# Designed miniproteins, single chains, continued (3): the designs that were tried, part 58

Each design is a single chain, and the fold is of that chain. pLDDT is the mean over its residues in the fold that is shown.

## One batch from the design tools (miniprotein)

Design m10125
Fold by ESMFold2-Fast:
Structure m10125 (fold): chain A 74 residues (1-74)
Amino acid sequence: MEEIEKKIEEIEKEIEKLEKEIEEIKKKIEELKGKDPKKVEELEKKIKELELEIGILEGLKNIYRGVKKIIESK
């Protein structure tokens, strides 16, 4: 059970890291808005990629939480 909790924590840390990266990219988009439309499009695409990665990690985290509940449910 401890190992599942550690996996959940690792996934949560990766999600936080990706969320921070998205925040940094959003700040860059605001700075470049109206100055470099091509770079803004590139950064917006990167955000979509990171959001997809977060979605996958959240799905995996939910699977581990589900397994933990099944093991602990008695």
Scores: mean pLDDT 81

Design m10126
Fold by ESMFold2-Fast:
Structure m10126 (fold): chain A 73 residues (1-73)
Amino acid sequence: MEAELAALEAELTELLARAPDAVRRAVLERLAATQRRVAALAAELGVEAGERAGLPALVETARAAVAEVRAAL
């Protein structure tokens, strides 16, 4: 899952480089919101447990972001 997230983030980085500024900003805001939620879980459950609990949400957000950026290109 972590390797999948890293691969999705790498693909998203390449796509965002080609995306219009407004689309890039909107996608980065959504990713930041999900990351803040994961940080809140880490504060509550402990860093390792919170990261594990948050990973599926990060992966899903990244997949949705990739699809959204591709649709905008």
Scores: mean pLDDT 76

Design m10127
Fold by ESMFold2-Fast:
Structure m10127 (fold): chain A 69 residues (1-69)
Amino acid sequence: SDEEKSKRLQRAFSLFDKDNNGRISNAELQEVARSLGFKYDDATPIVEYLKFISQMVNANKIDVPEPFD
């Protein structure tokens, strides 16, 4: 469903952005890839996934969920 996909994307982006210290840890990347059903161990899907995120974020580089309650 679209809502599920959107949540996965936002969570993945949140994990990715959480390590906004100028680098992404392997663990973070693996979590992000797993959220979308990809395996970080395989560089092929992870690269494709990163491109996908980059394109989505490029359209609107702000859309971030509410991490606060």
Scores: mean pLDDT 51

Design m10128
Fold by ESMFold2-Fast:
Order: sequence, then C-alpha cells, then structure tokens
Structure m10128 (fold): chain A 70 residues (1-70)
Amino acid sequence: SPEEEKLLKEMKEKVEELREKAPSLSPEEFAKEAQKLLLEAIEADEKGFKKVAEETVKRLEEIQEERDEK
C-alpha cells in the first residue's frame, strides 16, 4: 500500500542515519537509538505493516554486525 511504502522509506532513512552515526556511538547510545527504531517498527506492525518491521529488524542486525567487526 502507499502508506506502507511511505513508512518503509521513512524507516530506511532513519536506519541509514543510525548506520552513519553508529561508529561514533557507545554501545549504550546505539542500543537506545536502535530501541527507538524497534518501537516504531512495532507500531507499524500493529497497523498491519509487517514488512516495515521485518526490514527494520534486518537492517538493525546488519549495523550491529558491522559494529562487532571493529
């Protein structure tokens, strides 16, 4: 739906912002920012936009893996 595509695009932009900030964040700061995005993903899932939640979780896991390699 157009609503789901809009939310997916907005969420991807927010996750990309977190990815760019991630190297400068402490583990605690990263966890807080990631949790904020996870809460937004939960709200999207509750509205029926499961794909937004799935993509958000996947991208956050990728950022965490990139952090763990440093």
Scores: mean pLDDT 80

Design m10129
Fold by ESMFold2-Fast:
Structure m10129 (fold): chain A 68 residues (1-68)
Amino acid sequence: AIEKALEEAENILKLLKRDTLSISEVALILTAHLGLSLKEALDLIKEITDGKEEVTLAEFEKVLRAAA
């Protein structure tokens, strides 16, 4: 699950030519791959990223590890 979520995040960044993911994109990946509710995903993102609006791939990996 974690490996698939990271792969999807990397593909989104490559496809859109961006260095960061939006909070909405991170929340959708977490709900799709880890079975979290949208509320659980958003709460976790806020806790790990201290309320950032965008996250790097490294920060996303920290959120994934915290969700497991």
Scores: mean pLDDT 81

Design m10130
Fold by ESMFold2-Fast:
Structure m10130 (fold): chain A 83 residues (1-83)
Amino acid sequence: SMSQDYITSFTTVVNTVGRRLGISQSIVDQMISASQQFADAISNGDGDSSLQAAQQLNDTMRQAARDAGISVSQFNDIIDDVS
């Protein structure tokens, strides 16, 4: 499905960017887990679970940006450039 293809691509991108920026593997794994939970919640049509998963994803992205020593905005730009 489109959402599953997106998550597979996102997982590859996050692993690639994480290695390049020196982000810890534990934070990368948390981001991948959070993105998969978000995709599952959206696929299941559960609004409450989708909001919770979105919050977790945002939290892990903030942690990744801090670990890389950049802003969340810069981190999002790098993800978009690689995607």
Scores: mean pLDDT 77

Design m10131
Fold by ESMFold2-Fast:
Structure m10131 (fold): chain A 56 residues (1-56)
Amino acid sequence: SSEAARLMKEQGLSVLELVEQGKADASLVINARLFERQKESERPITFEEYREIVAG
């Protein structure tokens, strides 16, 4: 997501490091995975793809 990308840029940290430091919640890890998936596919993620990402 845009929020995950912004935090990573501003903090210079990975999303996982932000979560471990208490600066972000675990939902940002899922959002970062969604962001990478969208970047690779050049299309919106389907609901089924979303479910697979959050379950993995």
Scores: mean pLDDT 57

Design m10132
Fold by ESMFold2-Fast:
Structure m10132 (fold): chain A 60 residues (1-60)
Amino acid sequence: SKKEEIERLRKEVEELKKKGEELQNDPNASLEEIKKLKKEIDEKIERLIELELELRKEEE
């Protein structure tokens, strides 16, 4: 269901945010690695917003 996909995406975003926090605190982390992670987070958040909007429209 869309609710299950939303929960899965939220967990994935939380994991990526934890990784991002670790990378920001790691002096050996590359800028390229940080940028790639930000892009992944942004893409998942965009998908999450899309699914939440679709779910609201289906319940109206």
Scores: mean pLDDT 80

Design m10133
Fold by ESMFold2-Fast:
Structure m10133 (fold): chain A 62 residues (1-62)
Amino acid sequence: AQAHFDEGEAAAAQGRYAEAVRHYKKALAEDPGFEAARAALGALYGAHKDDPAVRAAVTTTL
């Protein structure tokens, strides 16, 4: 869970928001109680909901 969260933070810092969303979703799949990952997902989607790649990443699974 933590490793996926860290990868998501790195992707977001690089502007790769769709990839960051996927990493946060992986963290939540391993640890559904991982509050930081849930908060990060909500913040990214809220800020970038007009990005088709972010919207697709939110609605898909690996």
Scores: mean pLDDT 74

Design m10134
Fold by ESMFold2-Fast:
Parts: sequence; C-alpha cells; structure tokens
Structure m10134 (fold): chain A 85 residues (1-85)
Amino acid sequence: SEEEELEKLRKEREELEKKLSPDTVQAIRLLAQLEAAKRADETGKPVSPIEREQLLIELQKKVLSGEITLEELNARVAELQAEIG
C-alpha cells in the first residue's frame, strides 16, 4: 500500500540523516522543498509525500557518495531561490 511504501521511505530517510551533519540535513531539507515547489509549478500538481521522501533520500545519497558537496548544495539552494522568485 502507499502507507507501507511511505513508512519504508521515512525509515530509510531517518537512517541516512543519522550519517549527515545537522547543517547538511538542513540544506538538503531546504533544497528538497525548493525542488518540490519547482516541480509543482512546472506540472501544476503538488508533490506527493512519497515523492518528497524520495527527493530527500536522493539528495542524502548524493551527499554521502560525494556526488555533491555542502557548498554545491548551498549554491543550488541559492540558484533555485532566485529562479522561483
């Protein structure tokens, strides 16, 4: 069910957050919020709770793998804030 999928994603996100600094967690949460807002604007539909958890997990995995740094994360936040207006 969607509820079981959401609970599984929430547990995965919580476990990944334990491996990240508080500053990184905050930056990821803000970036995910801005990415969700951009997607909602582009599609005309709000992002679902499942999609929000998937966005958070994707960003967490990218930081943990070294694909994105905290500096790059903060730069992307600033860029999206300017783009969304």
Scores: mean pLDDT 84

Design m10135
Fold by ESMFold2-Fast:
Structure m10135 (fold): chain A 55 residues (1-55)
Amino acid sequence: SELEKALEEIRKLLLKAVEAYRNGDTEAAQKYIKEAEELMKKYNIKLAVIDPSEL
């Protein structure tokens, strides 16, 4: 389903954000988080906001 594909893409974006943050690339991490949030908004998926300081 389209929702399953969106959830998989969100997961991949969040994994990229975690990796970027661990490498000290906070700008890239924020970009990936924002892209994941836009997908969540499009599909009415409401999750807790990810704070880069918690990664």
Scores: mean pLDDT 75

Design m10136
Fold by ESMFold2-Fast:
Structure m10136 (fold): chain A 65 residues (1-65)
Amino acid sequence: SEDDVKGTIDYLKKSDGPVSVFNPETQERVTIDPKTASKNEIATFLSVRFNISLSTAKKWVDKYW
C-alpha cells in the first residue's frame, strides 16, 4: 500500500548505514546507503521491495522523499 511505501521511506530517512532488500520472487537483492543514494536508487529499492514498477516507485519517491 502507499502507507507501507511511505513508512519505508521514513525508515530510510532515519537510517545512517546501508539497507538491503531481497525479493524472493525475482531473486533480486538491492543495497543502498540512504544518506548518499540518488532518488533513482531509492526508487529501485522500493520497486524491488514492493514488486511495483520503477515509474510508480519514482512517483512515490518524488512525493515522500
Scores: mean pLDDT 80

Design m10137
Fold by ESMFold2-Fast:
Structure m10137 (fold): chain A 67 residues (1-67)
Amino acid sequence: SEKFFELGKEAEKAGDYRRAILYYSLAVNEDPKNAEAWKNLADVLEKMGYTKQAEFFREKAKKLEEE
């Protein structure tokens, strides 16, 4: 999970948003309680214009931070 999250951050910094989405998706699949990975996935999706999907994942991160 940490490895996929790190790969996602590297891809995001490089501007490879498609790769960032892939790695962040793998990170949240392996560790669904990683609120930061859900938040970063939402941020990348919003940058690509997937606003409604980004809001859904932002809400997931927020609920995890409340627990």
Scores: mean pLDDT 85

Design m10138
Fold by ESMFold2-Fast:
Structure m10138 (fold): chain A 82 residues (1-82)
Amino acid sequence: GMKELEELRQRAEELIKQAKEAFKAGDYEKALELIDEAIRVLDEIIEMLREMGASKEEILEVEIEIGMLLIMKGVIKLILSK
């Protein structure tokens, strides 16, 4: 229910924070692992929101967060491809 959703949101926020710090530190492999885990948690949030009958706007906000993480992942992959 709402409690599980709030716990997932807190987990996602912490993973995103850790991913940004790893990226800033140049630890690209760790940043990728944390981004992938954050995306998994955000996908779980979307499924819970759908089951709870959340608005399209609430779901879109989470999808935007995933999109931003995918951009960061793409940038890291470009750095690692050289």
Scores: mean pLDDT 88

Design m10139
Fold by ESMFold2-Fast:
Structure m10139 (fold): chain A 67 residues (1-67)
Amino acid sequence: EKEQKIADLLEIARLKAEALGEKELGPVESLELRIVDDETVEATVTSAAGTRRYLIPTPALGELLRS
């Protein structure tokens, strides 16, 4: 149950980063997520136009990780 909630938060962060990447860089070729703190997911989005990093606010992530 806790694993599912964490997975759901990461999926939301992925979708947000993918939408931002598509808007700024065009079609997304790859996307990497990394938890950088209790409230932030770093998304590295790569396309033919280049690579960008997005910091996606993910409130309550730390609460789930500690639970």
Scores: mean pLDDT 78

Design m10140
Fold by ESMFold2-Fast:
Structure m10140 (fold): chain A 65 residues (1-65)
Amino acid sequence: GPAAEKAAEAAREAAKRGDAAASATGYHEFWLNGGSKEAARKAVQAAAQGDAEKAAEYAILSWKG
């Protein structure tokens, strides 16, 4: 939903600027409540590693599940 999409956008922007902690927090906080827990976990891990592209891919799967 819109809140999860907004959180993902903030998380991707944080990852792109190298703020892995803020990125991981954004993905974890919203997707675990509404999307796939596994996809959300993978998005958080990718964001923590600075891999914004993989984080975005897993985040999209989390929202559509």
Scores: mean pLDDT 62

Design m10141
Fold by ESMFold2-Fast:
Structure m10141 (fold): chain A 56 residues (1-56)
Amino acid sequence: KVGMSSDDVKKLQQRLVELGFYSGPIDGVFGAATEAAMRALGLDVDGIYGPATQAA
């Protein structure tokens, strides 16, 4: 969520749909459904992208 643009959220939602964890709209809004899908995948939604990726 931190450091993610709307386009990054859309790409994330599309990948989650492809993995079968998300069935909502691909609208670029990081909501509860997207967060639940990421948690089901085993990802921490807060800070996993952007700053953590850039720090590497």
Scores: mean pLDDT 64

Design m10142
Fold by ESMFold2-Fast:
Structure m10142 (fold): chain A 68 residues (1-68)
Amino acid sequence: QMVKIDIKVPAQYSAKVQQEITKKGGHIVSASADGTNIQAEIPASELDAFSEDLKSITKGEGTFALVE
């Protein structure tokens, strides 16, 4: 089952965060022009691992929320 997430991240980490989403079997739904806001779908089973990777990649600066 896929969950939809809204990710807010500093622009310099956007590409790496997007790569991590696809690596976990997710896909990018949309991204803002500056890359700071990303909407994605990710397998629910990968959500906890993604949370840890997001913190690691962004040095704690990135956040995400479930959309629904």
Scores: mean pLDDT 81

Design m10143
Fold by ESMFold2-Fast:
Structure m10143 (fold): chain A 103 residues (1-103)
Amino acid sequence: GIEEAIKHLEEAIRHLDRAAAASTDPRVVALARQARELLKEAKEYAKKGDIEEAKKKIREAVITLTSTQIVLMSLPDSPERQAALAHIQEAGRHLDEASKYLS
């Protein structure tokens, strides 16, 4: 239900914060922050019972995660890049779960 969706959105936000902290690239930080704000909006819509808008914001966040992955893949390999990529992947997994609970 909605409570489970919100928990997954909160975990995705946590992983976005960790991705931003792991990367020194300003594009990665900006994209992670943009996705975070979209997920905060998704949480507010879910709490109001506006499931269609919540799902729309989740889809926009997923597109932003894809852009973040593309930027990270363009950077030289490093432990920081690998950590940021892992956190972006976990954020995406939690967004998929949140969408299922909003069905």
Scores: mean pLDDT 91

Design m10144
Fold by ESMFold2-Fast:
Structure m10144 (fold): chain A 116 residues (1-116)
Amino acid sequence: HMTIDEFVERARAMFEGVTPEQLVPVLRELADFVLTELEKAESKEEMIQLLRAFGVEVLRLLDRHGFPEEVRDEVQAIFDEAIRRMKTASKEEALQIAREALDRVLEIVERYVKEM
């Protein structure tokens, strides 16, 4: 299992120097990696910590690329709702909730990039 600190360093490295053209494919690659790590997590607490850490790094990436506050708030709300739902879900349900949240975040980012 990757530690949260190791994950944060990897996320920052992957997001370093990302151009607008690379934003969606890089974010998708890291989201797929997060889902793989969530499947390996020993507890829902670890899953929630990992998804929360990922959300922080995603929001920093969006801010760096000039995404408006309204779009960043929408992305934050998706992560917050997913984490809330995961707290009362089974481990299997929590994985599905995280997957759906990541798909929705990618859809929002892709739509905004197309409007740039």
Scores: mean pLDDT 84

Design m10145
Fold by ESMFold2-Fast:
Structure m10145 (fold): chain A 66 residues (1-66)
Amino acid sequence: GVVEALVSIVKDMKLSCGNIASLLKMGAQDADAATIALLEQAAKELIALRPECAAAINATMKEISS
């Protein structure tokens, strides 16, 4: 699923906090409400995986959800 794919990409590619935020923003492009909800779940899992990225991820999710 979307959440599993995003978490795998972050783990495998060793993405920076900025790249994680960009990945979430790209996933939100043309996304319906159900996909946005999946991205919000992915963001929570990514923050748990990379707590140092919480500020960048939360800022991006606020932009996406607005």
Scores: mean pLDDT 80

Design m10146
Fold by ESMFold2-Fast:
Structure m10146 (fold): chain A 70 residues (1-70)
Amino acid sequence: SSFVYLLAAQYYYNQGKYDEAIKFAEKAIELDPDSENAALAYRVLADIYRKQGNEELAKEYEKKADEIAK
């Protein structure tokens, strides 16, 4: 389920394993793109890209999360 992939994304994010976190976040979004789980997965992606210095992509993912959460 999208929830399992979201949990995996958050787990790998907390371990600093950003490549794995991105893969699982993308899977969570693919399974249920307009869900609360997808919104949280977009926030994980935003946080990762911000840490990698890609502020533009981070802002895009934050906007996607905000659009779903409303």
Scores: mean pLDDT 86

Design m10147
Fold by ESMFold2-Fast:
Structure m10147 (fold): chain A 78 residues (1-78)
Amino acid sequence: MKEQLLEQIRRSARQAVEALREELARETDPELRAALEEAIRAFEEAVRRAEAGDLEGALEAEVEGSLYLMRATIIRLS
């Protein structure tokens, strides 16, 4: 189970980074750019921790990324 969870986190976090970088490349609003940059940073950290076999750390980084992603969503809706 642990190895499968680590692989799933690595895949989902990489997909999030790719999607968020695509959005960041088109975004001009500085508040939204800041939230996207922090989300990308957190998901990149999740990938690194998952690759190191640190399940707890990878999950913490995924949660952090999700919080910044929620912040970005709130900004987009404003």
Scores: mean pLDDT 86

Design m10148
Fold by ESMFold2-Fast:
Structure m10148 (fold): chain A 112 residues (1-112)
Amino acid sequence: PPPPADDVGSITFTVYAPREDIEEILAQDSLEAAFYTIGRAIAENPEYYVEVDGGIDVVRALAAGEPVTVTIKGVDIETKEELGTKVFHGVTAAQWVAAMEAFQAGYLEALA
């Protein structure tokens, strides 16, 4: 969708994993599904990691009831090549919580 003018908060999650895992993450159609997939991948592979850039504006916007923009950027952990970016606009506080819970669920399920 086109970027909404009213999104006042943005956060970028840069995921470092092999191409195959990055392609699976970026293929997800929802923020929740993407975060679940990231959680599982990281739990199964301790060498994978996520860098977070931004966030305070996201916290402020969500606390004010404003939607935010969440970006997932995929980087090949071996080559450091940027493989792709997926942007979610208009993310609500409920969707943000659901995504964080999905990450935790994927992570814990992979460790069980």
Scores: mean pLDDT 83

Design m10149
Fold by ESMFold2-Fast:
Structure m10149 (fold): chain A 58 residues (1-58)
Amino acid sequence: SEASRYAAARILAIAAQINLELPSETPEEAIADAEAALELDPDNELAKEALEKAKEKL
């Protein structure tokens, strides 16, 4: 369902944010999670913000 797809996107966006906050994680992993979230929900604001922040850290 649409709701399940958006829920999955939200989980991936949160994972991207967590990867950006952990000192042992790479920005590349955050980018991958954010891009996966945007594939499921292109309008996911959390994923867009995580992607921009991850790109700044490359």
Scores: mean pLDDT 76

Design m10150
Fold by ESMFold2-Fast:
Structure m10150 (fold): chain A 77 residues (1-77)
Amino acid sequence: MSEEEKERLVKELAEKLKREYGFSEEDAERAARLGVYNGAPGVALIAAVEDGSISAEQAKAATKLLTEERERAEREA
């Protein structure tokens, strides 16, 4: 993926995290960015759970979403 495609995917995933899982704007962008660029949003998701922004179950669901959307985008590249 190009940098433009990665930034677009970060934005799309952050919006899904806010809309569907109740993430704050800051936590959603951090989780999406780490997921897209590093393939592992875990640190950001753990921080969001510790801050009380999301539950552990929401973090698990968000990890699955970020992994599946990244794999889909890479398959279409």
Scores: mean pLDDT 74

Design m10151
Fold by ESMFold2-Fast:
Structure m10151 (fold): chain A 78 residues (1-78)
Amino acid sequence: MRAEYAELLRRAARLLATGDERDRGVAEVAVAVLITSAKQEGDEETAKLLEEALRAAMAAPTPAEAAAAVEAAARRLE
């Protein structure tokens, strides 16, 4: 369900925003799990959106920008 993905992505964004390396790791794993779930459900559009968000978050120069990339994906799923 898109709404459940959006809520989990917002939780991941909050973890990314802390700047803590442990929180970053937990958030990255959470998004990766959601990508796998979307692919297993045949939702290729959601999987692609999440892969792009994860890539943007990992490439982001600041925790705030990493969080913003994941939050943008959450908004797209609502």
Scores: mean pLDDT 83

Design m10152
Fold by ESMFold2-Fast:
Formats: structure tokens, C-alpha cells, sequence
Structure m10152 (fold): chain A 59 residues (1-59)
């Protein structure tokens, strides 16, 4: 489902941030946000937005 896909991409973004992979983390978080928005999960979309900003800052 879009929700499960969003959760997996969000976890991938978190792991990439831990590894210092800012560009990869931003990409994963961007996908997670879009999937979360399509699923109507506003909390997950907001978490993904924050990870995206952290990834861009690190890149």
C-alpha cells in the first residue's frame, strides 16, 4: 500500500541520515512525503518533510 511504502521510504531516509548520506536521505524522504500525502497520513507526511530538510542541509 502507499502507507507501507511511505513507512519504508521514511525508514530508509532515517538510515541514510545516520550514515551522512544527505542527498540519498532527501530523495527517500521526498518519496515518503508524496506517498504519505496520497495515503492521507498528515503526521507521516510532516515527519518526511522534516527528514527531507535535514537531508538537504547535510547534502
Amino acid sequence: SNLEAAEKDLEKAKELLKKGEGSGAATAAFHARQLAEQAGDEKLAEEARKLYEEGVKLA
Scores: mean pLDDT 86

Design m10153
Fold by ESMFold2-Fast:
Structure m10153 (fold): chain A 70 residues (1-70)
Amino acid sequence: EEEKLEESDRALEEDRRLRAQGRTLPLSPEQAAVAREIADKLLEIGDKVNKYLEAKKKGDKEEAEKALAE
């Protein structure tokens, strides 16, 4: 627990240094967790998204409209 807190503090200090130089670290651990949650949601509805994209590629307005309605 203390070790993880120390590692977290080190990461925050590193982020502060990069920000002072006008640079930022890619996605924080919290932002990465949110992104993963969104990815899991997309996997659940991935079939609908894929159908929409495939219909759009083929120019099938009817199929694309059906996918959007869902």
Scores: mean pLDDT 62

Design m10154
Fold by ESMFold2-Fast:
Structure m10154 (fold): chain A 89 residues (1-89)
Amino acid sequence: MAKEEAERYNALGDEAASAGDLEKAIEYYKRAIEIDPEFARAWLNLGHVLAMQGKLEEAKEYFEKARELAEKQGDKELAQAAEYHIEQL
């Protein structure tokens, strides 16, 4: 149940980000990680939106957390994506 709720908020964040509502996207992604702190994709997505706002130091912290969680979960693709975003900051 909690995982499904976190996934729903992550999807709402993706929708808001696609619409250009960066502030709303941040709210939804933060809700997702509050519900499931191990949701690596939500940490990655929040970092991406923060980078779009020019909050590069904060974005880096979220990308590093996403990489750590993805590595612990064996999600090689997500870990590589997070590492790539860190290198592009």
Scores: mean pLDDT 87

Design m10155
Fold by ESMFold2-Fast:
Structure m10155 (fold): chain A 58 residues (1-58)
Amino acid sequence: MKLEAVEDYKAKTEKELSLKKGEIVELLEVVDEYHVLVKSLKTGKEGLVPKKYLKEVD
């Protein structure tokens, strides 16, 4: 499942991934109600991102 960053997100911890608005990521795992583990299709890096910064794209 692909997700798109709806705004820029700056990682606050080493476990999180920084994203630019419009960046497409692959959903790897739903960690909790507020966080997902994703892989950046641009960089290949994996990390946690708050769900509120992501929108599902087909």
Scores: mean pLDDT 83

Design m10156
Fold by ESMFold2-Fast:
Structure m10156 (fold): chain A 83 residues (1-83)
Amino acid sequence: MKLEEARRLAEEGDRLLARAREAYEAGDYKEAARLLREAAELLRRAGELLAEVAPEEEREEVRRAMERQVEGLLRLAEELERK
């Protein structure tokens, strides 16, 4: 099921976000940034699957919402890479 697959990818992304937080707390900003980028990729894939199962009238809204979230994570990773 596409919805179940999207959920699995999102849960993996959440686990990577938790690990990124731990790396940040440890002062390992490069590792935190790497984990954020990996989480962003999983969430992007989950968002693509969610957009595919969304009604046509909601598809663009779902896609844009996930793109904004992924962009936020990538910007945070870039900022951490500069430390």
Scores: mean pLDDT 82

Design m10157
Fold by ESMFold2-Fast:
Formats: C-alpha cells, sequence, structure tokens
Structure m10157 (fold): chain A 76 residues (1-76)
C-alpha cells in the first residue's frame, strides 16, 4: 500500500540520518531528517480525513522521532 511504502521510506531515511549523525556528518543528517519530517507533516495535513487514527498516530511518532533527531544534531 502507498501508506506502508511511505512509512518504510521514512523509517529507512531516519535510520540513515542516525547513521550519518553517528559518523559526524551532522549537516547531512539534519537535511535528511528535516526533509523526512516535512514530507510526513504534509501527508498528515492532506490525509487527515482519509487516514485511520492508527495511521495518523504512526505518522506523528515518526514526525516526533525526526524532530528529536534534528534537535539532538543541532545541539552537537
Amino acid sequence: SEFEELIKEAEENLKKARELLKEGKTEEAIKIAEETKKKLEEVLKLGRRSLTPEQQEELQKLIEEARKLIEEAKKA
């Protein structure tokens, strides 16, 4: 499904961002996490009426994970 592909892509992108942050590639990690967060926020805004409550919660969890990663990276 389109939603499952979106979640998988977001999880893979955030994993890559965490690996980049661990390698000291802070700017690249922030860019990937910010792009991922923005995409998920847009999907949540546009899909609020078509997404199940469970799907909305999954998106919100990934958005929060991306936000925390960005915050951590900017403090380093």
Scores: mean pLDDT 84

Design m10158
Fold by ESMFold2-Fast:
Structure m10158 (fold): chain A 56 residues (1-56)
Amino acid sequence: AAAPPGGNPAKGMSAEELGAIIRKVLDQAGLDEEARARVLREHATALGVPVALLEK
């Protein structure tokens, strides 16, 4: 669907898109699974989204 007409979206990007970028950065950083899980959980909390969306 198209972006909302005349809207000024607060986020600009979906949680899934942000999650994909974060996962790519974490993979490139070579973090352990435990460290990655902690970062994803913390970021999910900051974004106000379920951790499952970022872990996918």
Scores: mean pLDDT 66

Design m10159
Fold by ESMFold2-Fast:
Parts: sequence; structure tokens; C-alpha cells
Structure m10159 (fold): chain A 65 residues (1-65)
Amino acid sequence: VDEKEVLAALGDIYAAIGRLFEKQGKYDEAARSYEKAADLYEQAGDTERANEFRKMAEELKKKAE
């Protein structure tokens, strides 16, 4: 098992969780899930997806305020 592949898969799971919270209007929970996804993608070496999910988390935090 490739550790980076496992980290990317966990990132995908947290991204999906964030999407579910976003659909429910739970923007704070969605933002936290996207931040976890970003951290996991960064650890997996996927800096591009990590940056995208960090940006999404910031946008959702603005909606929650």
C-alpha cells in the first residue's frame, strides 16, 4: 500500500464529507472538512488540490459569518 495513495484517498473522503455538509448549509463543518482534505492532499504531494480545498474552506467561512 502506497502511503501517499492512502492519504489522497482520505482527502477524497473528507472532501466528500465537506460537500455533504455544504449541501446541508453547515458551512463551518464543510470548511473544517475541506481544510482536513487540503492537509491530506498536501501530505500526499498534491499541492494543487490542497490549495483548491483551502480556498473553498475560506469561501465557506465567509458564508458562515
Scores: mean pLDDT 84

Design m10160
Fold by ESMFold2-Fast:
Structure m10160 (fold): chain A 87 residues (1-87)
Amino acid sequence: AQELANEALSALLAGDYEKALALAKEALEADPNNAAAQVILGEAYKKLGDNEKALEYYKKALELDPRSDAARKGLAELTGDKSLAAA
């Protein structure tokens, strides 16, 4: 599960958003509570323009890891809540 999440993050950073989605979904199938995989799905969906799914996965990630800066920033960008993100 963790190795799939790391591979998904690598794909996300490379700009391969479709691959990042596939790998992060596999990571969540192995461990539904993988906060890193939830963040990666949120970022990938946001990059692909699916803001509704991006919001869903950022919220799940933040519920699992309240200290996730990536999840807070992504959620703030999608909701317009300036208190959650640095400019």
Scores: mean pLDDT 77

Design m10161
Fold by ESMFold2-Fast:
Structure m10161 (fold): chain A 111 residues (1-111)
Amino acid sequence: SKLLEEAEEHIKKAEEALKNKDYKSALEHAQKAIEKARELLLEGKYEEAIELAERVLKILEKLPETAEKYQALAAAYGVLSLAYLALGDYEKAEEYAKKAEEYQKKAEELE
């Protein structure tokens, strides 16, 4: 899939930026990977969206605590919530929805 190839390129660039402590570039590429995860959701590719969102979360966890980091965490957990909801896993959907809301609130408190 072209979406998966584009997502892999953004993940690679985010990991390279992270190694160089270029946190701004790492965040920008992580955010673009989240955009690809949302496109996968729209195509009904829920399992691929979950895998991509989980990989983005691993990158975001290593970034300094900023409003933009918390916005990206909220977006990634939002993807996980919607994907699990579509797959009928209501317990995981609720868990990830709560995490998305918590990180959105943290982002607002830093702005």
Scores: mean pLDDT 90

Design m10162
Fold by ESMFold2-Fast:
Structure m10162 (fold): chain A 81 residues (1-81)
Amino acid sequence: NAMFPPFEVNALEIAVAIALHYVKKDPEATAEFAERLAQRAESLGLTDVANHLRKAAEAAKEGNVEEAIKHLQRAMDLLRA
């Protein structure tokens, strides 16, 4: 894995897990949260993670919860790689 402060990557993993828990209950709030997480991932140089988090936010805003979950799950897989 690329050299990052380990706490920042772990914090992002926890945040994505929180988004996965809430996306079915509150897709609108989850979309806003995922957009902020995408900005954080981008600031850490995690471009692929940021792209999936933005796609999750867009899907959640459209009410496409299933697609949002797929992108959040992909972001999680990339963070754990």
Scores: mean pLDDT 83

